# Designs tried in a protein design run: designed miniproteins, single chains, continued (4). Part 92

Each design is a single chain, and the fold is of that chain. pLDDT is the mean over its residues in the fold that is shown.

## One batch from the design tools (miniprotein)

Design m15187
Fold by ESMFold2-Fast:
Structure m15187 (fold): chain A 93 residues (1-93)
Amino acid sequence: MEEIIKELAEKLKPYLDAPKLEQLEKLVEAMLEAAKKTGAEETQIDENTVELRLKDEEGKTVTLKVDWAKKTVTFSSEETGDSITYNLDELAK
């Protein structure tokens, strides 16, 4: 849902201002743009965990998973099986 994606971006904003998080900021912005243009499948797994499945401009599926209790953000590609997990507290110093 568009409102939840927007809230998610605002909640991540304080962490994205850290110099080490510039790459994460770019990835979040790219995923939000993709969601706006191509649509997104959002699944709320539990009260603290939201999963967003997006297709990039090449049609490949990318998953963004946010766990607010653990303060982690995970990006994963379904085609390659690659995943990157960021701990928000650690990356915010």
Scores: mean pLDDT 60

Design m15188
Fold by ESMFold2-Fast:
Structure m15188 (fold): chain A 63 residues (1-63)
Amino acid sequence: SELARLRQQERERRIAVLYTAHSIRKTGLEFDAELNGWSEEELKKRLEELDRELERELARIRA
């Protein structure tokens, strides 16, 4: 149906926006790490937290 197609397009759009936002946040964390002298372990933990948030948002969109 037309409604099903529009719903799929919106879902794809939202997923694309999430990936774009995620990439921006990861770049920001890398800059913050260098600026503030974070350890590789600290940066790794924060990046893993962002990845986890992305997974949860993607799951919500697919539900």
Scores: mean pLDDT 85

Design m15189
Fold by ESMFold2-Fast:
Structure m15189 (fold): chain A 68 residues (1-68)
Amino acid sequence: GPAAEAEIERLIAEIAEAGRNGDQARIRELVARLRDFLRAHGFSEAEIEAVLERAERAAVRAYIEANS
């Protein structure tokens, strides 16, 4: 639902910010939190993998943009 979608986007944005800062410990914490949130809300393992890949790409992009 809309509340779950908003929380997913918020967590991805926080992962991107951690990526910008090169904070690997924070990225790991937030990725684990996102995975647990998705499982708790009935997402399949394939859907979880797709969201986590999107979050990883956001973190990498933010890191490159900040360090280019």
Scores: mean pLDDT 89

Design m15190
Fold by ESMFold2-Fast:
Structure m15190 (fold): chain A 76 residues (1-76)
Amino acid sequence: MERVEQTARELVRNAKLQLETHGPEAAEETLYAGLRALGVPDERAREAAREATKAIEQGDLDKATEIVAEAIRDAL
């Protein structure tokens, strides 16, 4: 498994848990903080976190993982 994809899946899993326990703002902030820690620029991290959170809310974890993985790849 590619390291980027594994990292993206872990971030999405944590965001889903935050969504279920604390709501969508907590999920979005979890993704944003994770992306920023990986070197993703502020604006890109905010957009990716917002779009991935919407995908998680719709039950599309594969789409959320791809959004997060693309943001990480763009920063490398």
Scores: mean pLDDT 85

Design m15191
Fold by ESMFold2-Fast:
Formats: C-alpha cells, sequence, structure tokens
Structure m15191 (fold): chain A 87 residues (1-87)
C-alpha cells in the first residue's frame, strides 16, 4: 500500500516541522494505524482513509481558502465511502 507510506511520510514531516516530534516514530505509528485498518476492515477502506488523510494534509498547507474547502469536502466524501464499506 504505497499511498499509506506516502501519507505516513508527509504526516511525519509535518509533525517534525510543526511539533518537533521524531519523524521516524510518527511514520511508524501512522503505518501501524493503516495496517490495523486494512486488517479490520479491508484494504479498500484503508486506501480511502489514506487518500482522505492526504487531502487533509494538503488542505493544511493550502493558502487559498476556496481550494482548502474543496480539499476538506473531498476528504469528507472519502471518509463517508469508507464507512459505507464497513457495513
Amino acid sequence: MELAEEVAERIAELAAREEGLDAEEVKEKVLAYFKELAEKYGEEVAKLVAEAAKLEIEALQEEDPEKKKELLEKAKELFKKALELIK
């Protein structure tokens, strides 16, 4: 699951930059979270959650309020799809 690794790396970089956290430790925790999701609910659910997380990270770095809103709305839709697949 390449997307989960990309998201974990972006979250780790952001956490290290903004919060002074250990990037390697954060990356391991995020990867463990996505692995747990895939084991409990299936790989498609984990992929949807990872894609939504990627959009939320992009929204945090977006300067344009309209683009930020669009990214957050798309992330919300992906989370809704993940919830539908759990049922």
Scores: mean pLDDT 79

Design m15192
Fold by ESMFold2-Fast:
Structure m15192 (fold): chain A 68 residues (1-68)
Amino acid sequence: SLDELKETVRRVTQVLPPDVQQEIERVLDSLPADATRRQALMAVARTLRDLGVPDEEISQLLQRVVAL
């Protein structure tokens, strides 16, 4: 479910700085209730990239999210 995906994203991003975590939380909260898993993952990836998180780290975080 989208709620389970949001919880997983919150958990795997706990290793990132607090300001990055806050921006991810904002993005997750802005998602419509009918947002697809793909739309949610794309929004998270874009936000991490915009905040300067390296592409290799984004790939690792997304792999952890999609494996669940």
Scores: mean pLDDT 81

Design m15193
Fold by ESMFold2-Fast:
Structure m15193 (fold): chain A 85 residues (1-85)
Amino acid sequence: MIETFIEMAEEIRRAIENGDIDRARELLQRMVQDFLENRGTLSQEDAEKVSKLLNKVLDAFDMLEQGKPREEVVKKLDEAIEEAK
C-alpha cells in the first residue's frame, strides 16, 4: 500500500525533473484523491507515513510556486521519497 504512494511520488519527481509541471500537478491531484479514498483502509502507521510523504510533496510544489530552482525541488522530493522507504 505505501509502496504505491512512493511510486506516485517518484513519478511526480520525474515529471518535475523533465519540466512537465502540468503532469506533475495531475499526478499530485490523483495522489491526494487516492490517499483520501484509501485512508480508512490503511493501517494507522501507513496512513501516517503516507500523510508525511504527501505533506512533503506539497512542500515541493510550494517551492515551485515560489520560483525555487527545479534542482532544489527535485532534491526535496528525493529526500521525502527516501524517508518514506
Scores: mean pLDDT 83

Design m15194
Fold by ESMFold2-Fast:
Structure m15194 (fold): chain A 79 residues (1-79)
Amino acid sequence: MSPRDVILRDFRRRVEDLRQQALNGMPESVILDRLRQLQTDTLQRVNADTSISPREKTITLVRAIALGSELLIQIRKLQ
């Protein structure tokens, strides 16, 4: 599996964990703080990985942003 695929799979799993926490009644403010930390950690991980091409870094970050945005939309629909 490529480094990009590993990072995106891990990010997707963590986003799913946050969605389950929101379904279980965790406040939106806590989910937002955790999502922000996850996005920061993912950005740092992608930028630090010299084996990932600039194009793959861009694709990885765009997909991570899209997954985070989808989580926020879903949380707001649950309220």
Scores: mean pLDDT 81

Design m15195
Fold by ESMFold2-Fast:
Structure m15195 (fold): chain A 86 residues (1-86)
Amino acid sequence: KKEELLEELKKYVEENASEEEKKLIEEGKADGAPEDTILYQIALLLGIREGNEKLIDIVIELHLLTAGVDDKEKMKEIIKKLEEEL
């Protein structure tokens, strides 16, 4: 489910984010931005910084999923990519 994808992405960000990126998360929360939006933005920055094209693709797919493209098989594919890449 969507919460499982978000938890796996949160774990990756918590383990790999820089102090500056963690500060951006706190700042976004203070500004009232949705938690998943903050998470996706930071994960995208992380993927760019690391040169991890697969992570960038996963973040884009999660954005599409949360924008109302709710497909159980697609969700399984995204989870599999997260587990294999992270």
Scores: mean pLDDT 69

Design m15196
Fold by ESMFold2-Fast:
Structure m15196 (fold): chain A 77 residues (1-77)
Amino acid sequence: AEKEKEKEKIMEELTREVLRLAGLDEETIEIWIEAARTHDEELIEKFLKMLEEKGITAEQIEAAVAEMLPKAEEAAA
């Protein structure tokens, strides 16, 4: 149980790094982390709206994920 929680924490930190690499600010990143944690539809909608306002596309986030993938695999080992 504790080991699984540590993995989730590591994945949250990696998600923060990925979103920062994609050009998101700390406030937007925290909204996503909270939305993912709570499954709050309003927070998810707020996050998507902020992405649109900043002109950040799903493709940019996917590219940032690809750059961080080796680090995520090492952390998940």
Scores: mean pLDDT 71

Design m15197
Fold by ESMFold2-Fast:
Structure m15197 (fold): chain A 90 residues (1-90)
Amino acid sequence: KPPLLETVLTVGGLDPSLATEESLRALFSKYGEVEEVTILRDLNDPSRSLGVAAVRFASAEDARRAKEALNGAIFNGKVLKVGFANALPA
């Protein structure tokens, strides 16, 4: 996966118990064609650094529209932090 690509969004503020790749695909597909959704999970880490996903669109314009519409939106009771890949703090 390229570290910086205008078609890829990084999504933070997810509830790791409620957010799924399927639910994110459904949410982001309203803004354009979603090619890939990956939730960053570690099933073996008891400290759990979860709540981040990557969403890849077919078009940079669709990714931009999704970012503008969903950054700050509430999903599963949490505020989403949506930016282009590598734009969210680690």
Scores: mean pLDDT 70

Design m15198
Fold by ESMFold2-Fast:
Structure m15198 (fold): chain A 87 residues (1-87)
Amino acid sequence: SEIDEIDKEHLAKVNAILGEFLTRYRTASPAEAAALREETVARLVEEDRKYREKLKELGVEPRFSDEEIEAGIREFVDALAASADAA
């Protein structure tokens, strides 16, 4: 379905952004790591905005506010960074 193709494209883009984050994060200084987290959050928020707009055009109502989505993305990026630091 069109929704399945939108979901697949979104997942591929998210995975690409997160893969780039992990690759860059491992060699980053503390200052570079902080900037990289903010850059990654912004990229994921923009990708999610585009994804939600496509779903809305197909009649799928948003479940979360923009603020809740950004907070969730930030928490996820921070958790991913913490996991990378522990490895």
Scores: mean pLDDT 86

Design m15199
Fold by ESMFold2-Fast:
Structure m15199 (fold): chain A 75 residues (1-75)
Amino acid sequence: SVTIEGTVEKITEHKDSTEITIKLPDGSTVTVVAYGEIAKKARSLKVGDKVVVEAEVAQDEAGRPILVATKIEKK
């Protein structure tokens, strides 16, 4: 698993998931995908919120690497 700490830059809602783009302290961005209960928590976040996200590396059906959030904590 990977721990990601940063600031919420963008939240994109999909039918069965929520994508969160997180800006890291070095200015780079990382996008994580949340499902189920974690997706609901992700939707309650706002741009500018400081977060700690635990994620696992997975692949979608097309074999593209994705980061799946397993825990989201707002600071």
Scores: mean pLDDT 83

Design m15200
Fold by ESMFold2-Fast:
Structure m15200 (fold): chain A 65 residues (1-65)
Amino acid sequence: SDFEEGLAGMRASGAPEEALRRLEAAFRAGDVDAAQAALTRAVSEGGVSPEAAQKVGRALRARFG
């Protein structure tokens, strides 16, 4: 899925496992605001490629928006 591919891209670019777990938990809970906040935080605090972050962002919008 687009979300799983985006998460894999974030992991490959160096995102911490805890950040990925928070994002996945929010996504599974159906909490789009928490998922968006977790993605934004991972990008701002961790070293994540813009391309990987954009893929996850698109997957969130496709599922929830």
Scores: mean pLDDT 78

Design m15201
Fold by ESMFold2-Fast:
Structure m15201 (fold): chain A 75 residues (1-75)
Amino acid sequence: SALEARLAALEARLKAEYERALATMDPAAQREFAAQLVIRGQEEAIRLLEEAGPDAEVREDIERRRAAIAAFRAS
């Protein structure tokens, strides 16, 4: 589906960004970049899911991703 393709493209882009960061950043900068990337990735995925329109599975995925962001920030 178009949504699945967009989510896969997002995942591939974020992975490439992370791999580039690993090659050039020191460990502290890598940790901060990774944390920002996780939050940004989840927020971008939520936006893609919201754009897909009203669907029970999509709403459930959005709820899981929001809970993951909250848990990550609370840790």
Scores: mean pLDDT 80

Design m15202
Fold by ESMFold2-Fast:
Structure m15202 (fold): chain A 80 residues (1-80)
Amino acid sequence: SVEEELEKLKKKLEELQKQTAEQSKGKSREEQLQLLIQTLQEAIKLVEEAIKKHPDSKKLKEYLEGLQKRLEQAKKKLAE
């Protein structure tokens, strides 16, 4: 179901974020932002795959939009 897919995606994103936090220890702000950008790009790909299976899901599309906004914000911070 869509709700099961969304829950799995959220759990996977939390795991990716935890891995990124560990990899970010002792790194520069720029390196931390680059790792965050990579993590968000991976999460976006997973959500896009889920949307292909459930194309009518507004919840998955809204989740994708949220991740895309976070990615844009991280890229802006890196450009500074």
Scores: mean pLDDT 81

Design m15203
Fold by ESMFold2-Fast:
Structure m15203 (fold): chain A 83 residues (1-83)
Amino acid sequence: DENYSEFLKNLKKLEEDITKAAKDVEEKGKKTGDKELIDMAKDTLKKLKDAMDTATYNPDSTDIKNKIENAIKDYEELKKKAE
């Protein structure tokens, strides 16, 4: 399905953007000793991986939309915390 292929391509770009942001926040947390930033970055990456795995391996899952929306919300919180 071309529509689902395009959806996965867009998710891959989102994965790359969130992964970069999370790594930057984790590094900031390590340098400042802010364990909350480190934990937020790790949790964001864990949820993102679960969303990506579900979309890739279980395309009929009803949870895909919710997992993606949660990953996006975590990304927005991560951006706010990083300023």
Scores: mean pLDDT 79

Design m15204
Fold by ESMFold2-Fast:
Structure m15204 (fold): chain A 87 residues (1-87)
Amino acid sequence: MTQIDTSMSREQWLELLRIMKGLTERELAKETDPEIQALLQEIIDLLASTEADLQAGRATREQVAERLREIERLAREVREKKNAPPP
């Protein structure tokens, strides 16, 4: 995330968070691995809490960026688990 994105409105940030949550919920619905399901649920919970904090004015855009970095870390963990199936 870059400093240049400060031109985005709160409404645009909330829309982005809702889109990401919807995509993650869809991924969770078709996932059968319980470890990956747990990681996807954590991503959903972080997205929901970030949306709530931003909506309530409890989070700055910089704090939202930090939350998104944590979400990206969890998403990477999901990808790593999917890319390393047992032989």
Scores: mean pLDDT 76

Design m15205
Fold by ESMFold2-Fast:
Structure m15205 (fold): chain A 81 residues (1-81)
Amino acid sequence: SNNAAAQQYEALRARIEEAEALARSEPPDLAGARALLEAARAEAERLLARARAHGGEGLVEAFGELLRRVEALLAEIEAQE
């Protein structure tokens, strides 16, 4: 499909935003946020590896940014536990 990578990016971004919402809920659901972020990290790593092999430089940059965002959020949650 013409927008497959864009759809994968948006789905992954939405999952990251859901994890952020859980982490900042009252009370915070840090365990739920961590679980979603660990799943998002695995998916981001998979999509980034695929982009490096086949998808081109723009996709490497896009999925690399999502992976960095996930890693930063996981580090923030780990520092709070």
Scores: mean pLDDT 85

Design m15206
Fold by ESMFold2-Fast:
Structure m15206 (fold): chain A 85 residues (1-85)
Amino acid sequence: MKVMEEALKIARQAGLERAKELGGEVVSTEEFKNPDNTVEAILVIEKDGLLIRIRVTVTYKDGEVENISIEDLPATEESIKRLDA
């Protein structure tokens, strides 16, 4: 649906801006589309040889984006496309 595609675009953009704020580069992204009107993007950011994981969650309601949240995730080896541990 168009609103889900727009929410994903917003999630990608928010993640990219967070990477710039951290002074790093996005090296991997996983995207999840939830039936409960949420989309998530998990980004792996490389900075000075360190890998930082962030989650961007976008919630939409009535065809409009309602909330955007960004959270830092623990630096653990999880099922991320770059870090298949």
Scores: mean pLDDT 72

Design m15207
Fold by ESMFold2-Fast:
Structure m15207 (fold): chain A 58 residues (1-58)
Amino acid sequence: SLSPEEARARLARIVAEARANPHPVVLELGIREARELAPYAPEAAAEAIAELRRLLAE
């Protein structure tokens, strides 16, 4: 099973990739993946989703 540490590392990577290439498709895919990681790291997933939604709105 996925560890909380691995989930947090994946969420950090998703956010970093989205910041490097803030294309709407990248942001939407990142949000979907972050939602799938929420059971493993709920606080980090919520923060990642919020940041990705902020980038999507800009």
Scores: mean pLDDT 86

Design m15208
Fold by ESMFold2-Fast:
Structure m15208 (fold): chain A 56 residues (1-56)
Amino acid sequence: KEKLASEAAKKNGGTVSYDSETNSFIVTGPTQEIADKGAKAVEKATGMKSYSKVAP
């Protein structure tokens, strides 16, 4: 599922990391819009909860 998450995030201009403590994905993007789109795409592709984060 991590590969599907990575592909979905990359397609939307973001990056993804897996958080084992919460069993969720965290999608990081250069803007909130990119991060949100990536998180939604990852959630759809993997069926796992995803959160968005803006890169500093």
Scores: mean pLDDT 78

Design m15209
Fold by ESMFold2-Fast:
Structure m15209 (fold): chain A 67 residues (1-67)
Amino acid sequence: MRSAMISAAFLMAMAGDLEAARDLLKEVVDRGEKISGDDVRMAEKLGLTETAKEVAKRAGLSEEEMK
């Protein structure tokens, strides 16, 4: 499920702080927390496309969640 850190990352991206948003998304995966395909798609729409793809791969998301 979506974590508070993912929500914070999206808020930072919407506020214009894309660097902080990218760092938070990477930290979510680095800490072993789950990130969903919906979260990845939302990050992509917010301009975090490459980071979203990287964290999805590192998180081991299923192919269905990545579609």
Scores: mean pLDDT 72

Design m15210
Fold by ESMFold2-Fast:
Formats: structure tokens, C-alpha cells, sequence
Structure m15210 (fold): chain A 63 residues (1-63)
């Protein structure tokens, strides 16, 4: 069937949580950044992005 390629911010946020749970912090950062690109007001994704960045040895993103 035809797969609609429309992923939501929530889809990327959930992917980020999966990667974070697997301690794949680089992939988690990428997924959370995609969630924030789709919804910049997604506060939960921003919090998890900063946590993933810190766990990956990177500084948290400033505003």
C-alpha cells in the first residue's frame, strides 16, 4: 500500500525516547531535534533533547 510519509512531532519524540532508553543518545538527539523542528513549542521534546545532549557529552542547547 501507499505509505503516507507524514510523521508528527509526537512520532519523532517517541523515537527519541526509544533511542534514549537504549542509550543511543546521538540518535535520540537527532529524533528530538526533528520533533522540535516540526513543533518548536514541544516543551517535553526540548527537555529530553537537553538531557540527551548532556548524556552524549554535549552542552545543553541554549534558547
Amino acid sequence: GVVASSNTAEDYYNLGLVFFGQRRYDEAVQAFRMALKLDPSFTEARAWLNKALTENGLPPEAS
Scores: mean pLDDT 76

Design m15211
Fold by ESMFold2-Fast:
Structure m15211 (fold): chain A 81 residues (1-81)
Amino acid sequence: MSEEQARLLEETAEELEKEGDLGLAGALYYRAGEIYASLGRLEEALPLYKRALELYKKVLPDDHPRVIELEKKVEELEKKL
């Protein structure tokens, strides 16, 4: 996946977040973060995962598998940086 795809996902997520579609915005921030992480760009991936986590926690319970998975990814990346 390309950095261009990650950028488009970030821009689309920002629009969705402004429109109040927090769940879909969170999913797109997460996908953008995955692309940057796959490219080894962890400094760019981390803030995207954190944004996705913040949005998911607003729309999902804390024990939701998606929230737990993303919390683990954020913690792992913070330990690497």
Scores: mean pLDDT 82

Design m15212
Fold by ESMFold2-Fast:
Structure m15212 (fold): chain A 65 residues (1-65)
Amino acid sequence: SMSELEEKNDRHVDRVIERVRELQAEQTRRLLEQLPSASRQQIEDQGRQRLAERVQRIRDLHAAN
């Protein structure tokens, strides 16, 4: 079972990740508004990749303490 500190850290990480997802989604939306057709999937894929990299860095930081 997890300690209260571990649970608190997990909740904090989840909140940070959620905020990063929201910010990345907003950035992707703004880019799609500027370029509404030919490159939508590429822009969305790039946004997902950047989000995954940011999320992984956050998780790695917390795993390493």
Scores: mean pLDDT 78

Design m15213
Fold by ESMFold2-Fast:
Structure m15213 (fold): chain A 105 residues (1-105)
Amino acid sequence: SFKELVEKGIEIVTESENRPEAKPILRALAEGDVETYLALLREEGLLTDESVAAIRALPEEYKKAFAELVQKELAAVALKAEKDPRAKELEEEIEKKVKELLEKK
């Protein structure tokens, strides 16, 4: 169910942007596979070596929280496409989590 919503969100995002090459990046981001998404984003020229080093140096709690936010965002995309009222609940959870991370610095 939730995993299926995340996978559906990946498909919707990549289809709407006409970027099938983004599927492995979005999956790695959602799974918290840091080394895979850093390598892919660097190969695409989206990250500098300095940015890669900075992301690697982040505490594990922030990396996990980021993966959770990506999962919820993708699931919300899937629910919105279905006009499911649960999309609003997920959007509120995302906003709450972002505020929590910003307050903890």
Scores: mean pLDDT 79

Design m15214
Fold by ESMFold2-Fast:
Structure m15214 (fold): chain A 89 residues (1-89)
Amino acid sequence: SLKEFFKKQAEKYLEELIEKNTPREILGFAGSLIELRRLGEDDFVTELVKRAREELNDITRKALIRALLSADTEENRKIGEKLVKMLEE
């Protein structure tokens, strides 16, 4: 399913970001979080954002915040803003 695909992609990108912080992984993780939130996977997204807050370094977290705020549509920008608040709490 589309939900299962994005869940696996988001987990994979988070694991990659823990080991390295390249633009590909940052953009992939940010995009996967936004899509999962659009698909209503709120609990799963909350747990991933919590893990990202705990496990990612400051440079990677700041890059993730910028990616979440750079969404092309107003709907996706609003989702990104909510995710940024969760990441900073």
Scores: mean pLDDT 82

Design m15215
Fold by ESMFold2-Fast:
Structure m15215 (fold): chain A 86 residues (1-86)
Amino acid sequence: NEEVRRLLEEGIRLAGTVSEELKREMERIAELILNAESVEQLVAAALRAIGLRLDVERSDLSDEQKAIALAGIDKVLEAAMLALRS
């Protein structure tokens, strides 16, 4: 689904503006979503994104960096939810 790929690419782009480390973690989660062969694998990828969201909220990043990172993660979660509905 092109919409799933678009959301993942936007999420990774936003994460990359915060840090290279966050970008790489988002790329790993995006790959898990794109390569998922089962609902269980998609749920696991979504849970990993939720875990990353909690880590960002609890981090020492600035409020502005947190807002951007959370926006990126939310796009990846939206992509996972769209993939689950397919």
Scores: mean pLDDT 88

Design m15216
Fold by ESMFold2-Fast:
Structure m15216 (fold): chain A 79 residues (1-79)
Amino acid sequence: SPIEFAEKLLADAEKLLEELKNDPRVPESLVQEAEDLVEEIREVLEELKKNPNDKEALLRLIGLALRLIGLEFEYELLK
């Protein structure tokens, strides 16, 4: 379901954020981008809980999933 996907995405984003916070090589700007992503995923999850068929919320969720992939890629490039 879209809600289960959003919950999984939130868990994955929170895990990445903790990894970034614990890596001294990571710039504060990348930590901030991950914090912003976590908050935006929480907002979309709340919207989907109110209306599971919200097409705009679903499209935002897809965009947030792509942003998570981008942040994971940026982190790998720092290694």
Scores: mean pLDDT 88

Design m15217
Fold by ESMFold2-Fast:
Structure m15217 (fold): chain A 61 residues (1-61)
Amino acid sequence: MPLTEEGKKKNLEGLRKGLEAAGASEEAIQRAVEEARKGIEKAKTEDEGMNAAVRAYLAGL
């Protein structure tokens, strides 16, 4: 499905909460969110947006 602005926000919020739950530092969270935002901006579909968020989450661990 096409990625909506609400879907982008949800992916970024999910990433932040996931990293916070994993005990990541604020600096690591900010870095991961910035990388996810870049990937999500390039994404055309919901799957691409979610994949970008997941990759940023794994890099933030």
Scores: mean pLDDT 74

Design m15218
Fold by ESMFold2-Fast:
Structure m15218 (fold): chain A 78 residues (1-78)
Amino acid sequence: VETGEVRHSVSLAPSAEAAEQEARRFLEETVKELREQGWEVTHEEVVSDETRAVGTVVARRGDRTLVHVHVAQTVPPP
């Protein structure tokens, strides 16, 4: 999007529960930072399965749109 920005970040987690917690933490911290920078957060979600959790934040400032996607990937046990 010409007036937008897309950010991606990745972390590793030892379990599906830890992956969901990482994605939720990412979302909470990102929402706080964006609001402090004058962005309006329009969408927040965490979608998790047994292998990963994905946190998505969509924010707007004027006619600009920011989408940030964080993937917390579960590391299989050795």
Scores: mean pLDDT 80

Design m15219
Fold by ESMFold2-Fast:
Structure m15219 (fold): chain A 66 residues (1-66)
Amino acid sequence: DKLKELYRQAAEALRAGRVDEASKLFKEIAKLSPNPLVKKIYEDAAKVTRPEDLAANAAMFETAAK
């Protein structure tokens, strides 16, 4: 449940435009994920700077939280 909760918080931060908070949550998800491919995805997501990319990443994290 901890990872699911972090995914939900990351999606909320992205939708609210809180990029710094979202970046910190991405780093936490990357550290806790046991799957290296999933870790890589969240590390890459932490580098997002464009609004359109933020929306796409929010949808991804929302799906992961389900």
Scores: mean pLDDT 68

Design m15220
Fold by ESMFold2-Fast:
Structure m15220 (fold): chain A 70 residues (1-70)
Amino acid sequence: MSPTEQLVFDAERARLGLSPEVSFEAYQAAMRAARAVGPDAPLEVLTAAVLAAAPSLSREEAERIARSYL
């Protein structure tokens, strides 16, 4: 990943309160899963999709990503 992508991801980790162990690939997979489900889905469905795509996330981290997408 480029230095610019790393800096942007580090800022997103801080903003969303994600653990430093969350990889950029996991974050991208989580965001793609949320986008594929779409904003009309219930939060629980979005959170489940995010966790399925990025199982390294905690439930709380997945819910924050899902909420940030909405």
Scores: mean pLDDT 77

Design m15221
Fold by ESMFold2-Fast:
Structure m15221 (fold): chain A 76 residues (1-76)
Amino acid sequence: SRAELLAELRELVERKLSTAEKGDTKLSPGLIAALRRLGLSPELIERLSKVTQQSLDEILEEIAKFLYEHYLKELG
């Protein structure tokens, strides 16, 4: 279900955040809007702004891969 996919996505982000290098990264308004649309909580989005740019890029790549495998692949 959509709720199960959203829960898995949130768990993936939480797991990646737990090992991410701490820093400060400026999130663009467009990126914040996209993450919110995907169903990430404001808390998770704020925590993404508290990692380095490299860690953020790695987490975003994992999110993109997850979406491809579970959402976009099923829709295409």
Scores: mean pLDDT 81

Design m15222
Fold by ESMFold2-Fast:
Structure m15222 (fold): chain A 93 residues (1-93)
Amino acid sequence: AGAEGAERGARLADEGARAAETAEGALWAGVAAGMAYIAAAVGKLAGEGAEGGRAAARGARAGAEAAREAGDEAAAEGAERGARAAEEGARAG
């Protein structure tokens, strides 16, 4: 349920980072993906379901913001999609 949404969020952020690897800012794309992945893992461990999904979404949004500040739009979009997936998983699950 919510844990699945958090895991999907982390994967989407990772895919965004991979897409950005061929562009400038690959380092920041990796940072954003890593932050989203850590947030999803923490959400799964600390509390599964809605609470875990919300925590993962918050982490993914923070990663997206960091990527945007670095000028890496692809990584930011990946992390943002991850955040949305985690939030939807939390609400639906």
Scores: mean pLDDT 60

